Designed miniproteins, single chains, continued (5). Designs and how they scored, part 88

Each design is a single chain, and the fold is of that chain. pLDDT is the mean over its residues in the fold that is shown.

## One batch from the design tools (miniprotein)

Design m19260
Fold by ESMFold2-Fast:
Structure m19260 (fold): chain A 67 residues (1-67)
Amino acid sequence: KEEEVRELLRRVLREAGASEEEIERLLRLLETNEELDEEELRRFEELAKRAEPALKRAQEEVEKRLA
């Protein structure tokens, strides 16, 4: 389940234009609960804003598959 969520986040971030290095960095920060610096926060907000529609669709897809 956690692996499935990680793959969805990777897909969503790629669609938002994140590089593989950025995706791995963001996923690691989320897993370790590290604080983002100011530049990382700005980048994450930009990616999240662009990814929001795809993220909601992915969440609905996961909920249907896991139900």
Scores: mean pLDDT 70

Design m19261
Fold by ESMFold2-Fast:
Structure m19261 (fold): chain A 74 residues (1-74)
Amino acid sequence: SEIDKLEEEAKKLLDEIEKAVANKEPQSKINELLKKLQEVVDKIGELLRKEKEYERFREFVQWLNEKLEKIAKS
């Protein structure tokens, strides 16, 4: 589905952010990746709102925030 493709894209961006942080890449590059991730998350939210799958969206955002918090603490 379209949502599954966007979730996969978000996971790829999250992996790129994790690698950029681990490699101590410039904050400007990390911020660019975070912006791209936010754009994908916004698209997922719009589609899930249309499908009324609120629980799926909340679970995804919770998972994403937990991953970002772990990356920030690394």
Scores: mean pLDDT 83

Design m19262
Fold by ESMFold2-Fast:
Structure m19262 (fold): chain A 116 residues (1-116)
Amino acid sequence: MSLEEKARELLDKGNSLLEQGKYEEAVRYFEEAVKLFEEIDPKSPLLAEAYRNLGRAYLKMGDYEKAVEAFEKAREIYKELGLPSPEVYLQLAEAYRLLGDEEKANKAFEEAIKEM
């Protein structure tokens, strides 16, 4: 089994756990998927997707600072690939609002609008 195949299986399992409300377990699977995708290609859309899903799981757990970190990693990868990522900016805006950082939330929301 390839590293990519393993990473995809971990991502799928994490998504299944996230849908079941098992957020702490989903985080562990997404962290392992991120690790493997980084070994394969540090600038892939799949790595960005894994970070985005990790951020969503952290938001559900109330770990807003970790959610911001994960979404920022996804955003940077999409930016380097030249791919629009308005959903990631909207997720960053939500995470910053939950942190009470209104200025950063507004900035992220403005960037989301620019990419729509």
Scores: mean pLDDT 87

Design m19263
Fold by ESMFold2-Fast:
Structure m19263 (fold): chain A 56 residues (1-56)
Amino acid sequence: SMKKKKIEEAKKELEKAKEKLDFAKQMLDQGRATQDSVDEAEQEYKEAQKKLDEAK
C-alpha cells in the first residue's frame, strides 16, 4: 500500500536527519561548525518527525 511505503520512507528520512544532527553537534563541539549548522540540522530533524507523524 502507498501508506506503508510513505511510512517506510519517512522512517529513513528521520534516521538520516538524526545522523546529520549528531554529526553537526560533534563538528560544533570540535569547533569545525557553527551554531547555524546545528540549528539547520535540528529543523530538518523536526520536519522529518512531522512527516513520519503525518504518514501514520
Scores: mean pLDDT 82

Design m19264
Fold by ESMFold2-Fast:
Structure m19264 (fold): chain A 98 residues (1-98)
Amino acid sequence: NEAAEEAEEAARAAREGAERGGAEAAREGGEEAAKHAAEAAKKGGAKAALAATAAAIAAIGGAAGAELAKGEEGAAEAGRVGLEGAAEAARAAAEAAA
């Protein structure tokens, strides 16, 4: 299912961005997640878009938590910026599904 593949790509992009740490990496991960969430919406509609967005948010949270446990500088900011990117992904997916 192409929509499920896009959801997996969104989660992977968000996770990789958060794991690199720093606001710029989280922003890049969020932007890539937004693109994949929009593609999921086009291929699977609103339900697929919501699933892709939920996967991206979970991936960002998990990666940011891991970095915080390591004491990485900027991990909290990276998590915040990543969550903002996930919110942008949700908006893009909702617009594409409409």
Scores: mean pLDDT 64

Design m19265
Fold by ESMFold2-Fast:
Structure m19265 (fold): chain A 70 residues (1-70)
Amino acid sequence: MEKEERVKELKEKAEEAAKKGDIEGATKYASEIVSLGYLAEGARAVAIAAKAAGKELTAKIAEEAARKLE
């Protein structure tokens, strides 16, 4: 599987998991994106997972990092 398509898939899964309250799943998908070298997309996924976990400060930091990494 191409890395770019994998990142897209993982980002969608992280968003779906976060919406369902599956914090563990959302965090797992976010970390996989980062491990593939897509720092900005990974940071966005971390922000989604952190927000779902109620960690607003962590989510804000991750979103800001994603903006700077693009």
Scores: mean pLDDT 75

Design m19266
Fold by ESMFold2-Fast:
Structure m19266 (fold): chain A 67 residues (1-67)
Amino acid sequence: GALLEELRRLLEEGDYEGALELVRRWLDQHTDPTTARVALADIERLLREGRYEGALRAVENVLRTFG
């Protein structure tokens, strides 16, 4: 979807904070706050560890699960 393309662009640009905010807003609208928090924490941890491919895959899996 359009959201996944926007996230990919932000990550390619190195704007990880913007990417995280978009994911947070999307999750808050499509899942429970507790589940959203756990998913966001995992994605943030991957980005912090420098595992960008893993973070992208985690985002895609989250969007597929809750979209």
Scores: mean pLDDT 76

Design m19268
Fold by ESMFold2-Fast:
Structure m19268 (fold): chain A 65 residues (1-65)
Amino acid sequence: SAEDEAALERALAEARRLLPEEEYERLAAEARRRVESGEISPREAALEIEIEVGLHLIKQAVEKL
């Protein structure tokens, strides 16, 4: 749905803000590929991106300890 596609775009915008450019480009390309192939829905892609961003932030915090 348009709402699910909007959720994916919001998740990608957040990832672009928080992740290194190279990691963001990799995640964005993979999310687009998997949605286009029908492997996952846009909503599922948004959730996976949000999880990867969260894990990145946890890793950054741990590496500073």
Scores: mean pLDDT 85

Design m19269
Fold by ESMFold2-Fast:
Parts: structure tokens; sequence; C-alpha cells
Structure m19269 (fold): chain A 117 residues (1-117)
């Protein structure tokens, strides 16, 4: 299995970006998927999740109304569409795969997002 995040970089406040997690070697429909944000000196915080069947999504309060999580099972990709970026969105973003028992089975190396005022 490989898991790679892409779409990071430096963005201006108020802009939009889509982060992509590309997964190979597994069927994504067997896993619950999360996008997690980590800031320096802090543990990762779950920003968005989507169930293995793609039908149930959850967003952290900071992401509600601004972010959307989606999955393309045929392409084996998971997306985080981020709109109206703020400086508080600065951090490293990870895709993580979880089994039906809530165990983390894979995590990417992360992609950096920097938001400037």
Amino acid sequence: MTLTESGGGTFKEGSSVTLTGTVSGVDLSKYNLRWEQQKPGEGPVVLASISADGKTTSLAPSAQGRFTISVDFAASKVYLNMTNLTVEDTGTYYVALYDGEGNEVARGAGVQVTVEA
C-alpha cells in the first residue's frame, strides 16, 4: 500500500485549494477515511471524515461551511476541498485510513499548507 498527499503550498487568506490523497494497493471502500491537521507542538486533529460506503461525512467545527471531504473509489483518491482559507488553516495535512474497529491502518507522510494574511 502507498498513500501520498498532494496539493499543498503557500496560499493567500480567502483563497481555495483542494488537497488530494492518492492510495494504491487497497480497496478504499473497506476503510473509513480522515483528513487530519497537525500544527507544530500539537497532536493531529481530525478535520473531516468519510465512511467506507461514502455516505456519512463529519467535519470539525472549524471546517464546517468551508471544507468538503469526498472520495473517488474508482480513482482511489480522497479529496479535501478547502474554501475561504484563514491563517489558522496553516499546518501539515494527513490522510489516514481506519478499519471498521477504529484502528489506524495507514497514514500518509503529510502535505504542508501555509496561509498568509
Scores: mean pLDDT 86

Design m19270
Fold by ESMFold2-Fast:
Structure m19270 (fold): chain A 68 residues (1-68)
Amino acid sequence: MKSMEEITNEYLVRAREAKLSDEQLEALLQELSKIHKEAKEMLAKGVPKEEVIKKVEERMEELLRKFL
């Protein structure tokens, strides 16, 4: 099973390969920051790591479909 960091890095590589504009990259990074913040809050509240990772992965796939 991939870690949250590995999933995030794979999505960032895909975004870089798609040659997004600076404006699109800034918007993508802002949305990624929100997803990370929500993940940290869920972990702090005792939500299982596996469930948090699944939600992060789902949201990142939706985000990439929107920008790519």
Scores: mean pLDDT 75

Design m19271
Fold by ESMFold2-Fast:
Structure m19271 (fold): chain A 72 residues (1-72)
Amino acid sequence: SLAEELAEALLNEDEEKVRELAEKLGLTPEQVYAVKASIEAHTGTVTVEELATAIKAAVQGQKLREEQRAAA
């Protein structure tokens, strides 16, 4: 999935791939780096599975906010 590919790109510090995949998912690079930073702050360790799950949640949350103006 794109979220898993983006998670791997983030962990490999492939900035170009992160930008490309984030755009395909409707996220900004800043949003995906913020997701990674949040996981690191909470768990101290970032895995592809945790990061991919968080990215999927961020995509769903952004889509909901765009459609329904959901409060942050």
Scores: mean pLDDT 75

Design m19272
Fold by ESMFold2-Fast:
Structure m19272 (fold): chain A 99 residues (1-99)
Amino acid sequence: ELEELRKEAREALDKARAALEEALELLRKAFKEEDEEKRKKLLEEAEKALDEAREAYAKAKELAEKTGDEELKEQLLELEELEGIAELMRAVLKVVLNK
């Protein structure tokens, strides 16, 4: 039923958003951290949060496509943009830590 699919899509979207926001916060903390070992730990935690966000995002996208929910599709685009920012921040941190 469409209503059940919409509910599952919203739950997956909420999980993806929460995990992505956590990853972004961890990445911001890593950029400000002066201790190299603490920065590495924050990066590891951010990478785990990004993996969780990606799994939840994939589920939300599949369910949103099945329901045709326009609001969910728009929110997924917002998450895609935030994920792009997080990936860029992660890549920069890895370059800084390896040099």
Scores: mean pLDDT 82

Design m19273
Fold by ESMFold2-Fast:
Structure m19273 (fold): chain A 61 residues (1-61)
Amino acid sequence: SEKEKLRERMRRVIDLLRAKGRLTPEQAEELYREIDELIEKYTPQQAADRFLERLQEADAA
């Protein structure tokens, strides 16, 4: 499904940022939980947009 593909893509982005040291393990776990909520509650486009905003907030330190 489109939501499943988006979830996989989001998780991959979190994994990459964690591997690069740009997210702590705790931040990554928080984002994993948040993407599940976003995917469930919003359209794929809205979920993607909100996810990008959250990534920018986490990465902006």
Scores: mean pLDDT 80

Design m19274
Fold by ESMFold2-Fast:
Structure m19274 (fold): chain A 135 residues (1-135)
Amino acid sequence: AKQKLDAAIKALENFQYEKALKLAEQAIKESEGKLRAEAYTVLGSAYLALGEYDKAIEYYQKAIELDPKYARAWNNLGNAYFKLGEYEKAIEYYEKAIKLDPKFALAWRNLGKAYEKLGELEKAEEYYKIAEELL
């Protein structure tokens, strides 16, 4: 299970999205609990990279159902809504990620990007500064 999950993550990082899908699906079948939540998150991220935003949302939601404390899944759910142009929903999910992990620099940066899209430039700058201070 973990070996296939690690291989799926490596495939995702190397832009091999079709391979990441296959390996993540296999990891899901061979895992439970937190490992399955991580595998669902990888599967969602591969779909996100392929432009399949609705499928990405579905799998991130499955990850959150298995592990509601998995800050990365909440952040990635926000990213999917950001890609759909639903910036207020993206903000809601980035805020959940930050509440679970206040040191999650990427989630703070993503909050800044979403506020920038809404024209809230001063808030965007504040969140970008927080993200930079956490690096």
Scores: mean pLDDT 90

Design m19275
Fold by ESMFold2-Fast:
Structure m19275 (fold): chain A 63 residues (1-63)
Amino acid sequence: MKKLLIIVAPNEKIGREYHLKLLKEYGDEYEIVYGTLSKEEAEELAKKFEEELGFDVEVRYIG
């Protein structure tokens, strides 16, 4: 199963640019999502994906 990478960005433009860059480099190894989430929201989302869907989850904070 692919790892899940969650990108936490200060705005949608930066998040989208990082999403495209990381899809090009790691798209075969990671499912990649981005959002303008708080740290707490991102960590709760990561825990939910890990526990309910069995992903190995990595969170990256951009900004």
Scores: mean pLDDT 76

Design m19276
Fold by ESMFold2-Fast:
Structure m19276 (fold): chain A 71 residues (1-71)
Amino acid sequence: QMDEDARLSSLLGTVFFHDLSSPLASDALLEVARAEARRGNLESARALLETVIRSGTPEQREEARRLLEEL
């Protein structure tokens, strides 16, 4: 819960400023999007998934698209 939120925030912040194009950045965005969807923050989840679709690998884009369809 709180530990998961703190870890996701820290991971997102680190990766976002050091490597926006890396698989790690897209993985962090996918994890945050899943957490937001679980909380019912569908708007935030969609925005994060759309970012992955623009900059992720083909596998990450497919995963993001699948998550969008479940929202």
Scores: mean pLDDT 71

Design m19277
Fold by ESMFold2-Fast:
Structure m19277 (fold): chain A 75 residues (1-75)
Amino acid sequence: SAAQRAQVAALLVKAWQAIKAKDWAAYETVVAQLDSLVLDPAGQAFRDSGLASLEKMIEEMKKTGKLQPLVIVND
């Protein structure tokens, strides 16, 4: 649903902000909130895609020292 997508997007933005701040405790808290959401299959796919993108950003930041901008796209 649009409401579920908006909720997931807001939490993905918070997770990205935690990565930017290097606040790993806040990042883990937001990821736990995302994992606890009861979502339809489209919402689950959007969450899983967003989390995978954040994990790639963390890996790239560790290698390059630079955080990539968050890109949230419609599936």
Scores: mean pLDDT 80

Design m19278
Fold by ESMFold2-Fast:
Structure m19278 (fold): chain A 68 residues (1-68)
Amino acid sequence: MIEKAREALKAGNLEEAARYLEEAAKELGITDTAVLSSLRHARASIAAGNDEAAREAIEGALRSIEEA
């Protein structure tokens, strides 16, 4: 799922990128507050149409998951 999240982010599909990272976090059993908070922020930013904030949040979640 992490690879699919990177591909979606590169393609500008922010909703798909967030969805793949949510699946990756679930698959890995991640309960880290920073990861979950970043994913919530990404979803809220996407809903608000704030692409820059959404990208930053997705990148933050991706980085945290890769370090877990």
Scores: mean pLDDT 78

Design m19279
Fold by ESMFold2-Fast:
Structure m19279 (fold): chain A 101 residues (1-101)
Amino acid sequence: MIDELIAEIAELLGIPPELLRQNIAALRTTDPSITDAEIEERLRKALELLKRAQATPDPGEAAVLKLQALLTLGGGELEEYPEEQRPRLEELARAAVARLR
């Protein structure tokens, strides 16, 4: 299941699946308590957001959905974090996107 989710997300982002696997490996090293089931759930949520972004005609809405998907892959949604931590999470999301290119 995880490999299938990685393949679909990588295709929608236009990146090699190996880059997404590297991000998941980094997540496991920064949070050793994270389970495969939690990773699968994050991937599933990110895939849903990316499919919604693909289906939306509004480029602004599509960009927000893509950002939410990237934050979900990084360990949670923006709204789940304290407001004071959100700029750091946005910085990490932008850095991750830059490294995936």
Scores: mean pLDDT 67

Design m19280
Fold by ESMFold2-Fast:
Structure m19280 (fold): chain A 117 residues (1-117)
Amino acid sequence: GSPKFTEFCNYLLSLSDEELLSQIKLILEKSDVEVPSSDEDIVQSLQYSSARPFLEGLAAVFEGKYNGEPTLDDVYQYGLNNVGTISPESIEKVLRLFDLNRDGKITLDDIKTFCSK
């Protein structure tokens, strides 16, 4: 993978489950999304259109187009500043990587497995 993808994955893997959930909640709040009460639903909300800038930022990290800081907030800001520059195919790849078991549920374990590649 790209150096920035590896750096981002190492950042995510360095966080506790509670810290990662807190960062995801912050991204949803910044996206004007009502934050769900369950951890499972919070993570799943990242795949919805309201979180589109974050998904575009993640796609840029995955494709090696991102060269910023490896935090969720910085990736989200990159997505906001580059709306519509990421291909639909790249966003679809990111969503498929998050839903590894294809049960329609995104979990913290799915994110950690994504980052462990």
Scores: mean pLDDT 71

Design m19281
Fold by ESMFold2-Fast:
Structure m19281 (fold): chain A 81 residues (1-81)
Amino acid sequence: SQSLLDQGQVLNSQGRLDDAISLYQQAISLDPNNSDAWNRLGGVLFSQGRLDDAIQSFQQSISLDPNNEGSRNALRAALGS
């Protein structure tokens, strides 16, 4: 799963958002409890302007790990606070 997250981050940094989403969804399929995968998926969805989908992914990440500061900060940004 970490390899898929690392590859997804590279694709995201290249602006290849749909390809990054595909890799993060694969990571989630292998481990649905991976809070980091949900956080990264939310970030790419937010970058695409898919705000409602991004919020759901960040909320799932926080549900799995309430101490995930990255997910909490990302959710605040997505909500405009």
Scores: mean pLDDT 87

Design m19282
Fold by ESMFold2-Fast:
Structure m19282 (fold): chain A 74 residues (1-74)
Amino acid sequence: MDAAALFQAELQRLLAEGVPRPEATAAAFGYVLARLGREVTDAQVRALAEGLGISEETARRALERGRREAEAEA
């Protein structure tokens, strides 16, 4: 599947549920990585936190939310 399409669909779903955009973006990214069988690296967590203007803790929790959602759909 197209990773960009998966990202956009999950991002829109989370935004519709009232998740703040920075956290929704991180969660959608975690979702896509999990669907592709990829692990999130510490460098990616730091880059997302910095780019989105959120704490590293918030970024990790959002990424983990996305991973769990992908696992629930498997």
Scores: mean pLDDT 82

Design m19283
Fold by ESMFold2-Fast:
Structure m19283 (fold): chain A 76 residues (1-76)
Amino acid sequence: SRAAELRAFADEVDRLMAENPEEAAKLIVDQIELPEDLSEEGREEYRKAIRDAVTGTPEQQAAAEARLREILEKER
């Protein structure tokens, strides 16, 4: 199921976070399907937010989480 696939992906990311956060960020960015109708600015913000959420400072992580939520909200 999709839920099982997402859980397995999350578990792999969590493992990589302990070993190599930069590689975890790259895996997320490379494998996540970007929303089809995002502008170029939105795509850049999405990718940056994912990297910041994985490898950033606590302030960058909080900002990245808020930005990801905002982008997803705009798609609905």
Scores: mean pLDDT 67

Design m19284
Fold by ESMFold2-Fast:
Structure m19284 (fold): chain A 92 residues (1-92)
Amino acid sequence: SEEERQKIIEEFEKLVEEAVELGKVIDANWEKLTPEEKEEYAKLKREFAILHARFLFYVENNAPVEELQIILEKFKKVLEELKKLKEVALKR
């Protein structure tokens, strides 16, 4: 439904805002990350950008709600990995 679609879009936008705030904390603590963690962060940023672009494309092209939910769940997993990386950086 259109109402269900709008709720998914709003949830996605909220997660994007959360990701931006996590990125600020990780960037402020960049020097505390190991080379492997820095590479992981770069990969997570690329995956986030790809998923964000894909979600916007799906919204623009009226993709089924099920497709939007698949991207949203993948986005949530990337966000959880960013949260772990933030925790690691702050503990050093």
Scores: mean pLDDT 88

Design m19285
Fold by ESMFold2-Fast:
Structure m19285 (fold): chain A 81 residues (1-81)
Amino acid sequence: EKIGPAPVFPFSELKVGMKVYVVDSNGNVVATGTIDAVSEKGFTIDFTKIEQPFNTLDQHYYIEKDGKLYRLETDPFVYKP
């Protein structure tokens, strides 16, 4: 399934416990996780499900809030695959 255009989610509003979707260049969800930590240095993701191996630098990240998807412009600094 494809993820269409989504509004940008401000980094300042990121919170621990928010659900994250990792999306490939075709719009397919390849992994899901939860924000594990947030600081001025960035954020980390605790991956709960990985559908296939992926390169964290070549993916797009989406946050779910109130049943809507938002695009992250800021890449996470640390991953926990």
Scores: mean pLDDT 68

Design m19286
Fold by ESMFold2-Fast:
Structure m19286 (fold): chain A 65 residues (1-65)
Amino acid sequence: IEHLKEAIEALKKKDLVEAGEHLFLASLVASEEALPYIEKAAEALTEKDLEKAIEYLKKAIEAHE
């Protein structure tokens, strides 16, 4: 969950490299419920849609909790 929060903070700073690293680490420990949202966030990052990526990461945190 901490890696998901760090990824959101990195995206707010437009640090795509740091966001990608935290997203990768989060995916390694993600629950089956959170993983689809992490995948959608990664897709949004590919599209450079930072707001959409942040939204999916928040949903991943909610699913993980």
Scores: mean pLDDT 76

Design m19287
Fold by ESMFold2-Fast:
Structure m19287 (fold): chain A 56 residues (1-56)
Amino acid sequence: MEQVTLLVPEDVSEEEVRAAIAAHGGEVLGITRYKGKLAVTASVPADKVEELKAAL
């Protein structure tokens, strides 16, 4: 698994972010709201990181 930090647009809810990460076999380690964006730290399978970034 890879620990990654993702920047997610403000139009995506925290619940949607958590669901998307869980759907890709990952877990959320932390979410910080900053200037209308979500900075999401997650543990995700290495082969799913690009797929998850495309989904968000």
Scores: mean pLDDT 78

Design m19288
Fold by ESMFold2-Fast:
Structure m19288 (fold): chain A 62 residues (1-62)
Amino acid sequence: SVEEAVKRIEEKKEEIEELDKEGKRAAALGDLEAAEAYREKILELLGVSEEEYREARKKLGL
């Protein structure tokens, strides 16, 4: 659920920030495959779908 995704993002904020930073770095270097892999790792870490993650981020003002 979106509510569960919000809670998990808050609980794992530091880990998500690290993975997001690495993904942005990969994208800046033109490595889109690696950038996508880091996004996948975030979703796997949280155990949520991309849609749930997107909606949860909206609720958090991100």
Scores: mean pLDDT 82

Design m19289
Fold by ESMFold2-Fast:
Structure m19289 (fold): chain A 62 residues (1-62)
Amino acid sequence: SARATAEGLRAALDALRRFAAEGAVSPEVVAAAAEGLAEAAEVAGDPELAAEARALAEEARA
């Protein structure tokens, strides 16, 4: 369902932020994963989540 998809994408973004904060994953991998989440969020019709994922990708590239 759309709700289950949105919840899953939110959980994935939260996990990615945690891995980024812990330094467990390289910035390049964080940026790539965040871009993928943004695309998935757009397809799911969640532009706010897509914007949050893109913000994380920009932070990782800085």
Scores: mean pLDDT 82

Design m19290
Fold by ESMFold2-Fast:
Structure m19290 (fold): chain A 78 residues (1-78)
Amino acid sequence: SNEDKIEEAVKLLKQGKYEEAIKVLESLPEKTPFDYALLGEAYRKLGDVEKALEYFQKAIELGITREQFDEATLIANS
């Protein structure tokens, strides 16, 4: 399920497995603003600044809250 995939992606991010987390998140047929923020954080950790900015812009366009963005940042930095 999408819930199981998001849970796996969060686990991978917390383990520093950024490329694996990206693969899982990109496989989601529908993405929430929070999912796009997680993609942005993963690409940021890999040093892909351009991809990170693209996904953060998408999260903002889709209405991510500051609290959701902060949560995505905490997950990636855990």
Scores: mean pLDDT 89

Design m19291
Fold by ESMFold2-Fast:
Structure m19291 (fold): chain A 58 residues (1-58)
Amino acid sequence: PSPERIEAEISYAFGLMAKSLGMFDLAREQLTRALELYQSLGDEEGVRLAQEALAEID
């Protein structure tokens, strides 16, 4: 996999972990980065997952 894809997956995972811990500012930052990386990759499924996670944060 490309470094960009690995970074997107890691950012998404960290975003979900931060969300579960109530660290919503960190979660938003990480999920937004994942969204941008998935968008750059043309990964429609990744974009959808990141958008759904962001929508669950206030």
Scores: mean pLDDT 84

Design m19292
Fold by ESMFold2-Fast:
Structure m19292 (fold): chain A 60 residues (1-60)
Amino acid sequence: MKFLARALRDGGPSTPAVLGLKKGDVVLVLKEYPDGTVVAKSLSTGETGLVGTSLLEKIE
């Protein structure tokens, strides 16, 4: 199920596959992987990439 999450701190991109985020950015999580990464779309930039789940807080 897709959900919204907020970046807890600045992060990335450390590689081209990793989404660059600033603290407070809102993303739409599209897919979760068992290794603790997600595919997310930044609502600020419209870019899609990989994000570590430790950087994100789920929004209800």
Scores: mean pLDDT 76

Design m19294
Fold by ESMFold2-Fast:
Structure m19294 (fold): chain A 66 residues (1-66)
Amino acid sequence: GPIAEAGRKLVEAQKTDPEVKELVDKAIEALRDGNLEEAESYARQLAEKLGLDPETVLAALRMGAG
């Protein structure tokens, strides 16, 4: 589904783009801290960079954080 596909693209992009890895790590940290505003900001930046839907990216990040 779209969330799993976004998760796969995030994993692939992290291997070649250190900025993507940094944004993913920051988003996961924000989600674990309960800082949803920060997590949404990082998810939007990742979505813009990868051409994905921000809500789908946020959902994929939440699966990685939980």
Scores: mean pLDDT 84

Design m19295
Fold by ESMFold2-Fast:
Structure m19295 (fold): chain A 54 residues (1-54)
Amino acid sequence: ALELAKELSKKSFKEQVEELKSKGLSDDDAEKIAALLSQGRVDEAAELLEKNGL
């Protein structure tokens, strides 16, 4: 989860959302995680990824 969050943080918001949706997340969950990453809240993004099985 944390490692994936760090890799996603290097990408644009659009690319983060597209990758998360390709991994089976809903639009809402993907956008929420991407928004946390854009705010530098990597630990919180990682927790949401783990709750979604990533």
Scores: mean pLDDT 81

